# Designed miniproteins, single chains, continued (2): the designs that were tried, part 87

Each design is a single chain, and the fold is of that chain. pLDDT is the mean over its residues in the fold that is shown.

## One batch from the design tools (miniprotein)

Design m7012
Fold by ESMFold2-Fast:
Structure m7012 (fold): chain A 102 residues (1-102)
Amino acid sequence: SEAAAVAQETLERMKRSTDLEEVAEIALQGAREVARLLDWEDMLRRIEYVEENRPDDPKERLRRVLTLLRLMRVEAEERGLEELAALLDEMIQLLEELLKNY
């Protein structure tokens, strides 16, 4: 799946970053590309809203991205996109660990 490939690349880029704001931005960009490839119009609108209403606090910014990824994982599971759902879960776990440590 092209969407799963984008999610995999996004996860790898997130793992290589040491900056909380950069990780949140990488995740948000990956989420947008996944939603675009799958024509998830409602999800694209949610992502656009987060982009237009970015908090100044990096932790709050990351929490909003985490919420989007959780919604995307549910959508992927409902649609039977098991590989994508697993990759989204790994991204969620990484962001939860970052929030716990910072």
Scores: mean pLDDT 87

Design m7013
Fold by ESMFold2-Fast:
Structure m7013 (fold): chain A 74 residues (1-74)
Amino acid sequence: SEEKLRELIEQAEKKLSEAAKLYQEGDIDGAIKKLREAKRYLEQAAKLSTGEEKERIEGRIKAVEEMIKTLEKL
C-alpha cells in the first residue's frame, strides 16, 4: 500500500540519520549496521513501488551500498 511504502521510506531515512550520527562519533561499525538496516527498508520499499519512484529508491539503495563499501575499507 501507499501508506506502507511511506512508512518504509521514513524508517530508511531514520536509519540513515542514525548512521550519520554514529559516523560523526567515530563509530564506524555502528554506522555500517545502520546503513544495512536502511538498505533493508529501501529494498522493501522498492518491492512496493513502480516506475520513477522505484528507480529513485533503487538509486538510493546503490548509494547506500557504496557508503557501506567505503566504510568497510576504513
Scores: mean pLDDT 90

Design m7014
Fold by ESMFold2-Fast:
Structure m7014 (fold): chain A 61 residues (1-61)
Amino acid sequence: SKEKLREAVKLAYEILKKNPGLSLDEQAKLAMEEIKKKFPDLSDEEIATAVMLARLLLELE
């Protein structure tokens, strides 16, 4: 669980970083979509949390 969440945060971070031209909503949608494909056992809440944490990490530079 924790390991999959950590990997989901890393994946979200890379997706957000590679797509700076997309809106915040489009970035989140793309990241959630890719996380769902890679980690199908994660809940929607866990996936949303991973995207939020990745965004916070990007904002903190």
Scores: mean pLDDT 82

Design m7015
Fold by ESMFold2-Fast:
Structure m7015 (fold): chain A 94 residues (1-94)
Amino acid sequence: SAEARERLIAEIERLRAEALARMRAEGAPQSVIDELDLTLGLVRHYVREHPDASFDELIAVVEKLAAQARERGLEATAEALERVREAILRVREE
């Protein structure tokens, strides 16, 4: 539903803000902070641009991005993407 998608977008932005604040507080390199910000921004953009995408399709996209982040050694980004995956599952069950 449109309401479920708007809740998901709000949850992604909340998770993005929390992850960025934590990384800044921990003194993470700016390049790593920028990569997380860009990646979660792209996920939010994908959700908005693909209103017909199923929640299962969104989960598959996020899982692929999390795997790619791990291959690149971007553990904070991968963890943030896993939190997004959990948010998609919660919104789907509402």
Scores: mean pLDDT 87

Design m7016
Fold by ESMFold2-Fast:
Structure m7016 (fold): chain A 79 residues (1-79)
Amino acid sequence: SSTYERAVALVRAWLRAYRESAEADPAATARMLRELLEGEFPDMSDEEKFAAVREAAAEVLSPEAAERLVRAFRDTLAA
């Protein structure tokens, strides 16, 4: 959907701007991304939010950093 594409683009832009912080502190980054996505896309499901973060992280971060961020984001959604 166009909403999903916009969410991926927003997360991708954020991760490009704050790549070093995202790699250093995936837990803090995951909390910030959750708040950002809940604010900008309040009707988006947790499944769609998770997919958007996973897709953007895979494009911007190293494979190891992407895996850590995706895990932290999943844990944040469960809290």
Scores: mean pLDDT 88

Design m7017
Fold by ESMFold2-Fast:
Structure m7017 (fold): chain A 91 residues (1-91)
Amino acid sequence: KMSEEELEAEIKVAMARMQAAVYDLAIETALKKGDKEKAIETLEEKIKFLKEAIKELTELAKRTGLPAVAAEVEDFKKRLKEAEELLEKLK
């Protein structure tokens, strides 16, 4: 069964994933409506969020030693790179 530490880690990861999905939906919605300025603004907020999430999850991975958290850090780093590449294409 999941320990309290594992449960806390899973909740933090799930919350970070949900927030990233909210940004993705907002960016897609803005682009679909032709609101390029809103898409750029939301994408810049997403990039800022992803940098903070990577920092927080990296500390969590060090503290807990959980391989699943370390894997999430690598996924968020990939998402950050994709977001930065999209921002350059939209500018």
Scores: mean pLDDT 85

Design m7018
Fold by ESMFold2-Fast:
Structure m7018 (fold): chain A 92 residues (1-92)
Amino acid sequence: MSQQLYDQGMQLLQQGQYQEAIQYFQQSIDIDPNNSRSWHFLGVAYNRLGQYQQSIQYFQRSLDLAQQQGDSRTVSISQGVIDASRSAIQRQ
């Protein structure tokens, strides 16, 4: 059921329904906490809502999983998004 919840979350995210997408991604993570993609898009949804502190937390979890999996490219992308989210907080 984790994959089905993730797929539904992605559809809602694409439609701009960020609050609903968050609920589906959280349910997906509760079933499969090792899915780095679910953590990443949970971070994206919070970022779109302007909740940068929560976004950073979820991107950090995605980063940790990517490091454990040896995915250097995803590590670099996640670090870049974390830095951008921190900059958004500092501006206001």
Scores: mean pLDDT 80

Design m7019
Fold by ESMFold2-Fast:
Structure m7019 (fold): chain A 80 residues (1-80)
Amino acid sequence: MESLMLKTVRRILEDESLSPEEKMERVLGMVLFAIITESKEDALEFIEEVEKMVESHKDQFSPELLAKAKEGLKEFKKRV
C-alpha cells in the first residue's frame, strides 16, 4: 500500500496541467519535506521510491532536467 507522500509524488508526475519543470520542483520539495519530517530510514526509503518513480516517468523530462533531478536526489541522500 502506497504512503500518502508517495501517492502525492505519483499525482504530481501524472498531472498533465504541470510542466515537466514544475513537476520536478514539486517532487524535490516533497523529498526535502520527507528529510525534515521523517526518520533517516523512512526518508531514505522515500527517496529510493521517488528515484524509481522518476525513472518510470523519465520520458516526460528532457535529459538535462532528468540529470538535474538525479543530482538533487543524490545530494538529498547525502544529507539524510
Scores: mean pLDDT 82

Design m7020
Fold by ESMFold2-Fast:
Structure m7020 (fold): chain A 61 residues (1-61)
Amino acid sequence: SDAEALELGRRFGALSLEEQRALAREIRERTGVPIDPERPHQLAPLLYHDPAVLAVMRELL
């Protein structure tokens, strides 16, 4: 849901850059999404549009 995506995005944004990169790498590994883990901000729109990304982020946060 949009509310869940917003809350997970807030939690993700509160992490250090190092933690954001680690989480982005894990999400790429589990889902196969074409993101650069060095640019973790690429995950933000995917939280709203990719149910697999949302599910993995919910599990890891």
Scores: mean pLDDT 86

Design m7021
Fold by ESMFold2-Fast:
Structure m7021 (fold): chain A 100 residues (1-100)
Amino acid sequence: SLEEQFEHEKILAGIALKEAAELFESLGDYETAKELRERLREVMDETDIERVIEIVEESIKLLKEYLEKKNLSEEDRKQLETIIKGLEDVKKRLKEIAEK
């Protein structure tokens, strides 16, 4: 069902946001980690698919800006790029669900 697909994508977005928060905690950026954990809670509690898409898009922008501004190790950069790719894929599928 569309409802089951939406709930599945919210779980995947939540996993990506949790992985991002854990990465930022490992980097000592506790403020960005806290913001990502707050976005995770928002996504899990949200019933409006368009609002979930907005949260995912805003999170992607935040992560991309961090990637551009910070001199990350190759390992941390690849991990962050993988997280961003996961969120981009979730965003695309959420938009497809919203159009049905």
Scores: mean pLDDT 88

Design m7022
Fold by ESMFold2-Fast:
Structure m7022 (fold): chain A 70 residues (1-70)
Amino acid sequence: MSPEEALEKATKLAEEEGAKKAAEAIRELGQRLVDAGMSPELVLEGAIDTAEELGAKKAAEKIRKLKKEM
């Protein structure tokens, strides 16, 4: 999985949970990590942290599962 694929999958999981603000923040902050050359694992860790900080607990749980399956 590329960093770009990790970001798209994490964003989509947040959107599917109806966590629109978390999905937007994941995309914005995650794009900075991708542009900085961070690994897919670090992109997903950033997405989990962002979702948890915004109270999107179900989205964070699904993204954590995606990271484990990688």
Scores: mean pLDDT 86

Design m7023
Fold by ESMFold2-Fast:
Structure m7023 (fold): chain A 64 residues (1-64)
Amino acid sequence: MTEELKRLAADYIKNLLVKKGVPKEEADEIGERVLTLPFSEQAKVRKLVKEGKVDEAIELVKKG
């Protein structure tokens, strides 16, 4: 996948986290960590954030 697609995925996750009440600074850190994860894990984080399972998404990022 291209660098641009990775960045868009990270920005999307950051925006969803902020919308769910996560502080922007923490959302930025989580988004940066997501970029270092395998693509399959990035997809899981995105799905969890979309479902409002923010705590599960953060835990998955920390484990990866």
Scores: mean pLDDT 74

Design m7024
Fold by ESMFold2-Fast:
Structure m7024 (fold): chain A 89 residues (1-89)
Amino acid sequence: PAVTPEELEAAVLLLHAAVLLSLARRTKDPELVRAAAEAAARAAELAKAIGDEGTVKAAKELAEEVAELAREVGDEEALALAEEVVEAA
């Protein structure tokens, strides 16, 4: 079946979040942690709006990992955003 533009955008945002999380784990850079949280939140929001439960679940799992890293680096803004994604999904 053909992928919709919205499904593709959600998948791209999820991949972007995963890459940012991978870099953030290596560097412990709070800006990358925040960027990963923002990308995961956008992916979850779009996936939820289009009913893509698989992408919502993947975004939630990513957000849980982002939340753990945000706690480690002490970024309360990234932690709050990641926790919101986990609770909303």
Scores: mean pLDDT 82

Design m7025
Fold by ESMFold2-Fast:
Formats: structure tokens, C-alpha cells, sequence
Structure m7025 (fold): chain A 77 residues (1-77)
């Protein structure tokens, strides 16, 4: 299960990102993935939060928010 801290972090994101990130965290716990995967997801969530209004994606960075949306859809399908 997600920690209270992780739930708080998700609540600070744009509404469009809250459901994708919740889905990803819950899936990681459901699959009994190593804690490092959850830590990596937390880091990525901070990156999304910092860049949520960014219009410029650096070279080789194809839209982090869209990657997580797509990942959540694959988990739900």
C-alpha cells in the first residue's frame, strides 16, 4: 500500500496526473516490486511536479507526463 507521504505527494500534482501516478504506485505494490522501484517512481513524480507546466522537452525527453499517462493506461488494460 502507498504511504501517507506518497499520497500527499500525488495530491500536489495536477489533477490529470493524480490518477496515473496512483495507478502506477498501486501496481508496483501489487506486483511486490523491489522498494527501489517505488523510490524511482517517487523521484519521477517529483520531476513531473517540477515540469508540469513545461512546454519545452529536452532532447531525448519525449514528454514525461505523457509517458506516465500511457504507462497507467497499459496497467489498466
Amino acid sequence: SMTASQKKQIATLDPSMQDPMTTIYQDMYKQNKHPDYVVDTGFSMRMIGMQQTQRYDPKGYPGVQQQYIDMSKKIKS
Scores: mean pLDDT 59

Design m7026
Fold by ESMFold2-Fast:
Structure m7026 (fold): chain A 96 residues (1-96)
Amino acid sequence: STAEERAEEERLARRAEELSEKVVEAYKKILKENPEASKEEIIELFAEYLKTEFHMSDEDIEKARAAFEKAKSEEEWLEVARQVGVRVAARELEAE
């Protein structure tokens, strides 16, 4: 492995961690601010957040919605939020 490959891997890892934390915190805030909202309403609010904050494509938003719909626990929902953050970081690096 080259020094350039290691530097790129480190940058992706740091950005993925930052965005995963940001997405998880946004999800927690939506839950806290909407304690009486249904699961479907929370998913829609979070999808709007991802679309406005990260300009995610409709395809990536639909994949996120499907993942959240399948999640059945708070732990699974937090994991989906983390994975969305990782995807945003990966897309950011692919945008040249």
Scores: mean pLDDT 81

Design m7027
Fold by ESMFold2-Fast:
Structure m7027 (fold): chain A 70 residues (1-70)
Amino acid sequence: LNEESVNLPLKEMEELIKEIKENPSEEVVKEAKERMEKLLELGRQVLPPKELEKLEELKKRFEKVAKELL
């Protein structure tokens, strides 16, 4: 696996968190949550344990931000 391929899910997760903070609409949050769940599922299959832990931490951060916005 390329190093960029390993980092890409983490970057995408951070972008999703940023997107919902900038556009805190129910539609944007729902779409971002769907994308987040897909990224996490892919991460569980392809990421090493250390990177997977980071992805899970980003998921928790996303859920907290989404809950506070909705």
Scores: mean pLDDT 76

Design m7028
Fold by ESMFold2-Fast:
Structure m7028 (fold): chain A 67 residues (1-67)
Amino acid sequence: SIKDQIERITLQIGVYKIVQNSNLFVAELAKQKGKDDLAKEQQQKAKETEEIIQQLQRQRDQLQQQA
């Protein structure tokens, strides 16, 4: 059902938010240790994860209009 699809996407968004928070946490630790290249890499991964989250949110919003 459409509601089951919305629930599945919502759970997927939750998983990506955990991944994003992990990347940001590692970036901060790397920055504190003077590992600027690692910090930038992790920040870039967090940005890429944000784009995926935004795409999933748009898909969920479209499904909610149909529900």
Scores: mean pLDDT 89

Design m7029
Fold by ESMFold2-Fast:
Structure m7029 (fold): chain A 110 residues (1-110)
Amino acid sequence: MDSLLKSLDKLTARLILETEARVALKNGDYDKAIEYYDKLLEIDDSPLGKGRAYLNRGLAYYQKGDLEKAKEDFEKAIEYFREAIKTGSPQARELAEKYLKEAEEFLKKL
């Protein structure tokens, strides 16, 4: 298996896990959403990807009433979005700036 096949496998797994996690969140299945975001955090090496996974896992914890874990995840999301702004492409930076603002607003409401 070469580096391109590994990248394609990771991209496919990421897209499936992101879809399953979002469906679980929408259906109120927060435990399932947390499991899928845990798996995303293991396979996504990008600061933007990790930031999004932490943000959405934090939202799942918030909806469960686990405010401590929600806070920790929102703080991690902010950290990774700041890294994505520093190191990312122009498109990744624009998305990271938007998600950073969302994470900061959620953290403020805790």
Scores: mean pLDDT 84

Design m7030
Fold by ESMFold2-Fast:
Structure m7030 (fold): chain A 99 residues (1-99)
Amino acid sequence: SEAIEALETVIKALENVIKQIKEDPSKAELELGALITGLSTLKVILSRSKDPKLQELAKEFDELIDNIIKASKTFSIEELIKFLQKVREELKKKLEELK
């Protein structure tokens, strides 16, 4: 399933970003920028699909990008890490629902 592959890709990217920021908080802007770029690329690919399920997932990724940008501007590093961990768990639940 393309939806499963997309979710697994984003979950792995999120896990890496969380790890990198925990090890070096000064990398937060760089790591979030890379995550947003990856999500934006994947969103565009999914949005061009004729499959309504992939189009819906693209909308969810668009909302996630907006939420990450907002969090990066308003949250402390600790709050940002907790937010990203929460997002990871929500995406894992979505993945299990598709299996």
Scores: mean pLDDT 87

Design m7031
Fold by ESMFold2-Fast:
Structure m7031 (fold): chain A 90 residues (1-90)
Amino acid sequence: MTPEEIARKLLEFRRQGYKLPDPELQKVFEEAQENAVKKVSDAMKKDGGTLTPEQIAQIAEDTMVEEIAKALEKDPSLLEKAKEFIDRAE
């Protein structure tokens, strides 16, 4: 499973109400949310207000997946913790 696939699964479990048990994974998720807000703001400024709510949501989701995947790639221990959480949740 790639870091991007793991990031997408973590985001989906979070949306379903699952709590991330590891504080480091929770911090990665919170930082990804902050970056998603900034990316949405930048996209809205560039686009001049023609983005739909669905397009805004997609930009946010794609940004969160990218940022979480990058964090997992930089820290192999976080990647292992994320895999264990996914395996336990499934």
Scores: mean pLDDT 79

Design m7032
Fold by ESMFold2-Fast:
Structure m7032 (fold): chain A 77 residues (1-77)
Amino acid sequence: MEEEEKKAREERRKRIRQQLLNIVNNTDDPEPATEEELKKAKEIFDRAKKEGRSLVTLIGEALFAGVTTNALKKVLG
């Protein structure tokens, strides 16, 4: 595949992340994320990155682990 195509996909992922951040910022609970939730989200993020998983997969796994959207927003931002 072309090198520019890879860069375009990475940029699309960044835009998706921004859109997800906007959604969670507008529709999430005002409660702040706990440190344990942030650590859990960070661990899932690092694991997903190492295993070649997408940000969308990370969000699914974090929600399954009981992480709030506020914690996801901080990890994605």
Scores: mean pLDDT 63

Design m7033
Fold by ESMFold2-Fast:
Structure m7033 (fold): chain A 95 residues (1-95)
Amino acid sequence: SMREELLKRLEEAIKLLQEAIKKSTDPELQYDLQLLVRDAQNLKKLIEENAPIPIIRGRQGSLIRNVRALIEEAKRRKADPDILSLLEEVLDILE
C-alpha cells in the first residue's frame, strides 16, 4: 500500500540521516540532522497511527522542504561531499 511504501522509505531515510550524523564533524549540522531524524520519526508514527492522507502528505512536504534547506546550508558550510550525497539520496527517497 501507499502507507507501507512510505513507511519503508522513511525507515531508509532515517538510516541515511543517522549515517550523515556519524560522518559530520560540524556540531550545528549534526543538530540539524537530528531534527530531521525526529521529524521523519514523527511522520512515521503518524502513518502507523492511521493519520489522514492529507495530514501525512502535508508533513511529508514539510520534511522535503527541510531536507532541501539543509542541503543548501550544508553546501554553504562546505560539508563533506559524502554528507551532501546522503542528503540528496534522502531527498530522492522522500519525493
Scores: mean pLDDT 90

Design m7034
Fold by ESMFold2-Fast:
Structure m7034 (fold): chain A 94 residues (1-94)
Amino acid sequence: MAELEALLAEAKEAVDKAIEYYEKGDWEKADEYGKRALALAGRLTHLMRRERVPRAVQERYQAELDEWFRRLEETYHRLRRPDKPLPVRYPAAL
């Protein structure tokens, strides 16, 4: 649990930083933190499956990740890709 909570916290920090840098217009740093958030989310999901984490806990963490990535995708669309129709998914590769 402590390792999962640490990864979840790191993923949230990376999303928050990506949003902050997009709003500041530093797209290079924003993209770097966005990629880091995606990598951390992937590691968290893999670790939850490997460690046989209870389904209710997995669903709670996934809901938190989904909300954070929704905010990131909305910020990315608004500031970097307003030309694209909604919905816009945050790219796995930038």
Scores: mean pLDDT 76

Design m7035
Fold by ESMFold2-Fast:
Structure m7035 (fold): chain A 55 residues (1-55)
Amino acid sequence: MDQAVLQKGIKEGKKAADAGDLKKAYDALTKGLTAAGVPEENAKKAAQAFVDNYA
């Protein structure tokens, strides 16, 4: 797993969520996680759980 790519995705997702853009946060997290080597289904579940905490 690429730690730098994962960290970038998490950072972008958190910034989007802090700005109130939950759709952008979900997209950024899903893209970052899959690019870092997380399976697509797991990445989508993790991104959804993250945005649900902001909703």
Scores: mean pLDDT 77

Design m7036
Fold by ESMFold2-Fast:
Structure m7036 (fold): chain A 81 residues (1-81)
Amino acid sequence: SPITKFIVEVYKKLSKYLSPEEAFRLALAIGAVLRKKVKPDELSEEEIKRAEFIAKIVGIDVETAKQAISLLKKEEESLKR
């Protein structure tokens, strides 16, 4: 599907700058938020800068990148219980 091809390309681009694990998790999160919008949590200045970097590298809007980071934070919080 077009989204699967997009996620593979996102992973390839991110894996040049991030660890393979981080690149894979972010690529999946971006794919998920493109299918179902997630309200961004309050993000730190560092997380906002990371979202801007991701958006620039993969060619998506900053709001989509912020949603992906918020989704990853929620998943991490769920794993702590």
Scores: mean pLDDT 78

Design m7037
Fold by ESMFold2-Fast:
Structure m7037 (fold): chain A 69 residues (1-69)
Amino acid sequence: MREIQSTLFLMMSGIYKSSGDEKMAEIFERISEAIENGDSEKLLEIAEELEKEGRTNLAELIRKIAEEL
């Protein structure tokens, strides 16, 4: 589960990088790393950043992943 989730976010990072969205690419790369490391605190920090940018649904998803780590 953790490996699949990490890979999915890493793939999304690549997609954002290809579209020129460097900020989102960096955020998704950070999410992937935090999942791999089991770092729930880091995931919660990223979720707060996403919520401040109006990405509430994505922030909720990341919080849910953090709870399952």
Scores: mean pLDDT 80

Design m7038
Fold by ESMFold2-Fast:
Structure m7038 (fold): chain A 75 residues (1-75)
Amino acid sequence: SMEALDREIEREKEQILADARALTNEAVSLFESLGRTDEAEEVRKKFDELIEKGDYLGALLYAAVSLTIARRLAA
């Protein structure tokens, strides 16, 4: 039914939000460990902005890309 699909979509949104938070925290911690405080603050600010807008997929993408950049700088 439509209601069953809507409930499943809400569960998936919660998982996407959890994943976005985890990746954001990892990216922020890595930027901070590298002394890149401005980049760490920008990642936090952008994550909060996207979540406030309800853009959970955008938050996930931004977090994943930020972490990829931080990992390249740490290598």
Scores: mean pLDDT 89

Design m7039
Fold by ESMFold2-Fast:
Structure m7039 (fold): chain A 98 residues (1-98)
Amino acid sequence: MREVLVRVRITSKDGSRELVLEALRKAVEIAQELGARVVSLNLDSGEMVFAFPSEELAREFAERLFAWAREQGQVDLDVEIRDVETGEVLARRSVRAS
């Protein structure tokens, strides 16, 4: 199975640290439900890297996280999915606070 790395960057439009921490916790929760491993976490930059066992699961993770972010309306999310073996960028998506 083709393992992928997912990089997530989370920022709050209001600069709210509490909202960024909530978003990071939500990202970890969804990722772990989908069988991912946490590779790195930087709370100061709002950046996380997850290893997913497949691109399909990584895309499902991104969709669930984007749906949550849209409902919150105050979170900017950047998600990048890369193939571990080739380093190829398979997807790059963003959601912006309204």
Scores: mean pLDDT 81

Design m7040
Fold by ESMFold2-Fast:
Structure m7040 (fold): chain A 93 residues (1-93)
Amino acid sequence: SALAEEIREVLERVGRRAFAEALVDALFELRTERVKPSAAELAEARAIAPAIAEATAGMSEEELQALLEEVDSAPASVQELLRRAIARLRAAE
């Protein structure tokens, strides 16, 4: 629930396109950091994170809420990617 709430707040502040760009940037940053995801985890994150960003772009509030409920059930690697994207956007001016 906390992650879904943070995603909603950030989407409201910066918009869905900026969030999608932050997800892509966070994915590439994870490749160069000390804790490197496996090839399988990166493939899973690549498949899920862009799909979440693209799916939310045209969604109603009800559809967005349903998608955010699924985020809490996403693999830990995807949740880590989402948290990193949020942190990146919060650090930006």
Scores: mean pLDDT 67

Design m7041
Fold by ESMFold2-Fast:
Structure m7041 (fold): chain A 63 residues (1-63)
Amino acid sequence: SSLLEEIRKLLLENGLSEEQAEEIIRLIEDGRGSQAATLLINRYGVSQEVVDKIGELVKKLGL
């Protein structure tokens, strides 16, 4: 999905490794988006603005 690729790109641009990005995408696909958001902020230091942008892409996926 082009939306999943955009999410992956945002994660990589914000300092996650390929493996870490795949873990976050898997949580999102499993309906665990709140857990993914918490990990992005608390573990990976991703800003709220970037997390919100990812959340909008997740919404467009119907998740």
Scores: mean pLDDT 87

Design m7042
Fold by ESMFold2-Fast:
Structure m7042 (fold): chain A 61 residues (1-61)
Amino acid sequence: MLSLEELLAIERNLEFTDEKKRLEEENPEWSEEEINKKAREIVESRMEEIQKRVEEAYLAH
């Protein structure tokens, strides 16, 4: 079984892949570099919020 850190890392990679595909679809004229940069920024912000939520739930135990 994977640790919480490993699960969060996998989730971040999946979110990045999904967001990259979405941005590529919505912005077909953007370069791969621009899409990767934007996807990274969005996912990083979202994952930070998810991590805080997980920590809050864990502390509430």
Scores: mean pLDDT 76

Design m7043
Fold by ESMFold2-Fast:
Structure m7043 (fold): chain A 67 residues (1-67)
Amino acid sequence: GAAAKEAEMEKRRESIRKVADNALADLQARHPELTPEQLAQWRSGAEEAIERTLKVLEEDDAKKAAA
């Protein structure tokens, strides 16, 4: 049970992180005028969104397990 669920969440985290990294690379390539500070802000926002999404998924899974 728990180990399989943690492995699933880790795969989701890795997949979303790869998408975010690719999006950041594409953003930099298309907008070379962006400063490192602006890119860091975008990355920070993306990481917060990823963690929030994963937390919601974890809470939903916990609610289903409790029911």
Scores: mean pLDDT 75

Design m7044
Fold by ESMFold2-Fast:
Structure m7044 (fold): chain A 59 residues (1-59)
Amino acid sequence: MEARAREAAARGDDLAAAGALARGGWSPQEVATRLVEFGTPEEVARAAAEAAASLGLAP
C-alpha cells in the first residue's frame, strides 16, 4: 500500500494516496502523518485522510 500511496502523492493525487493507505488499514491520523512525510501540506493531508475515511474505504 505505501508504494502505491507514495506514487499517487508524487502525482499530486492526495485523495488516491489517502485511499491506498486507508485500504492498508491505516487510521485517518496515520494516513495524514504519512502524507505529510511524502511532502503533502498538513492541512491537505488531513482533509484527504478524512475524505478517504468518509468514502468508506476499508482494508
Scores: mean pLDDT 74

Design m7045
Fold by ESMFold2-Fast:
Structure m7045 (fold): chain A 71 residues (1-71)
Amino acid sequence: VTVEERRLLAAAAGVALARDPSAEPEVLRIVRDFFEGKISLGTALRRLAELAGLSVPTLTREARARAAALA
């Protein structure tokens, strides 16, 4: 897992939580499963997009913008 992948996933999780804070347990499960190697980055982003009510391209665009703002 690269630093860029970790930053993107963390930012995407942040987008999902900002849209629905009650999704925190599911967001944390998705993040954990990715870091444990149980799911791919693509699968994690798809599940986070579903929780956020966004398409994967929209989620990744918003996540990249947030990650850039934190750098």
Scores: mean pLDDT 82

Design m7046
Fold by ESMFold2-Fast:
Structure m7046 (fold): chain A 91 residues (1-91)
Amino acid sequence: SMEEKRKKVREEIADAFRKAQELLSEAYTAAQRGDFDRAEQLVEEAIKLAEEAYNKAKEVDPELGDRVKTSYEKLKEEAQRILEEARARAA
């Protein structure tokens, strides 16, 4: 059913954002160590997971997509801050 599909997508979105946050935490650790390449790779993976989750949400339910957009934007802002710190420490 459409309701079962929506429930599964909500669970997949929650899992994707949890994994993305774990990747950002690892990226922050890499940034603190001055490992720019590793921080950039982990940030890129985190953003990709969040973007895929956001796109899937929009496809299944536009209202869910709007809610997920806020989380996606916050994740991108956090990722940018981590990369800025990594660049500063690598210089």
Scores: mean pLDDT 85

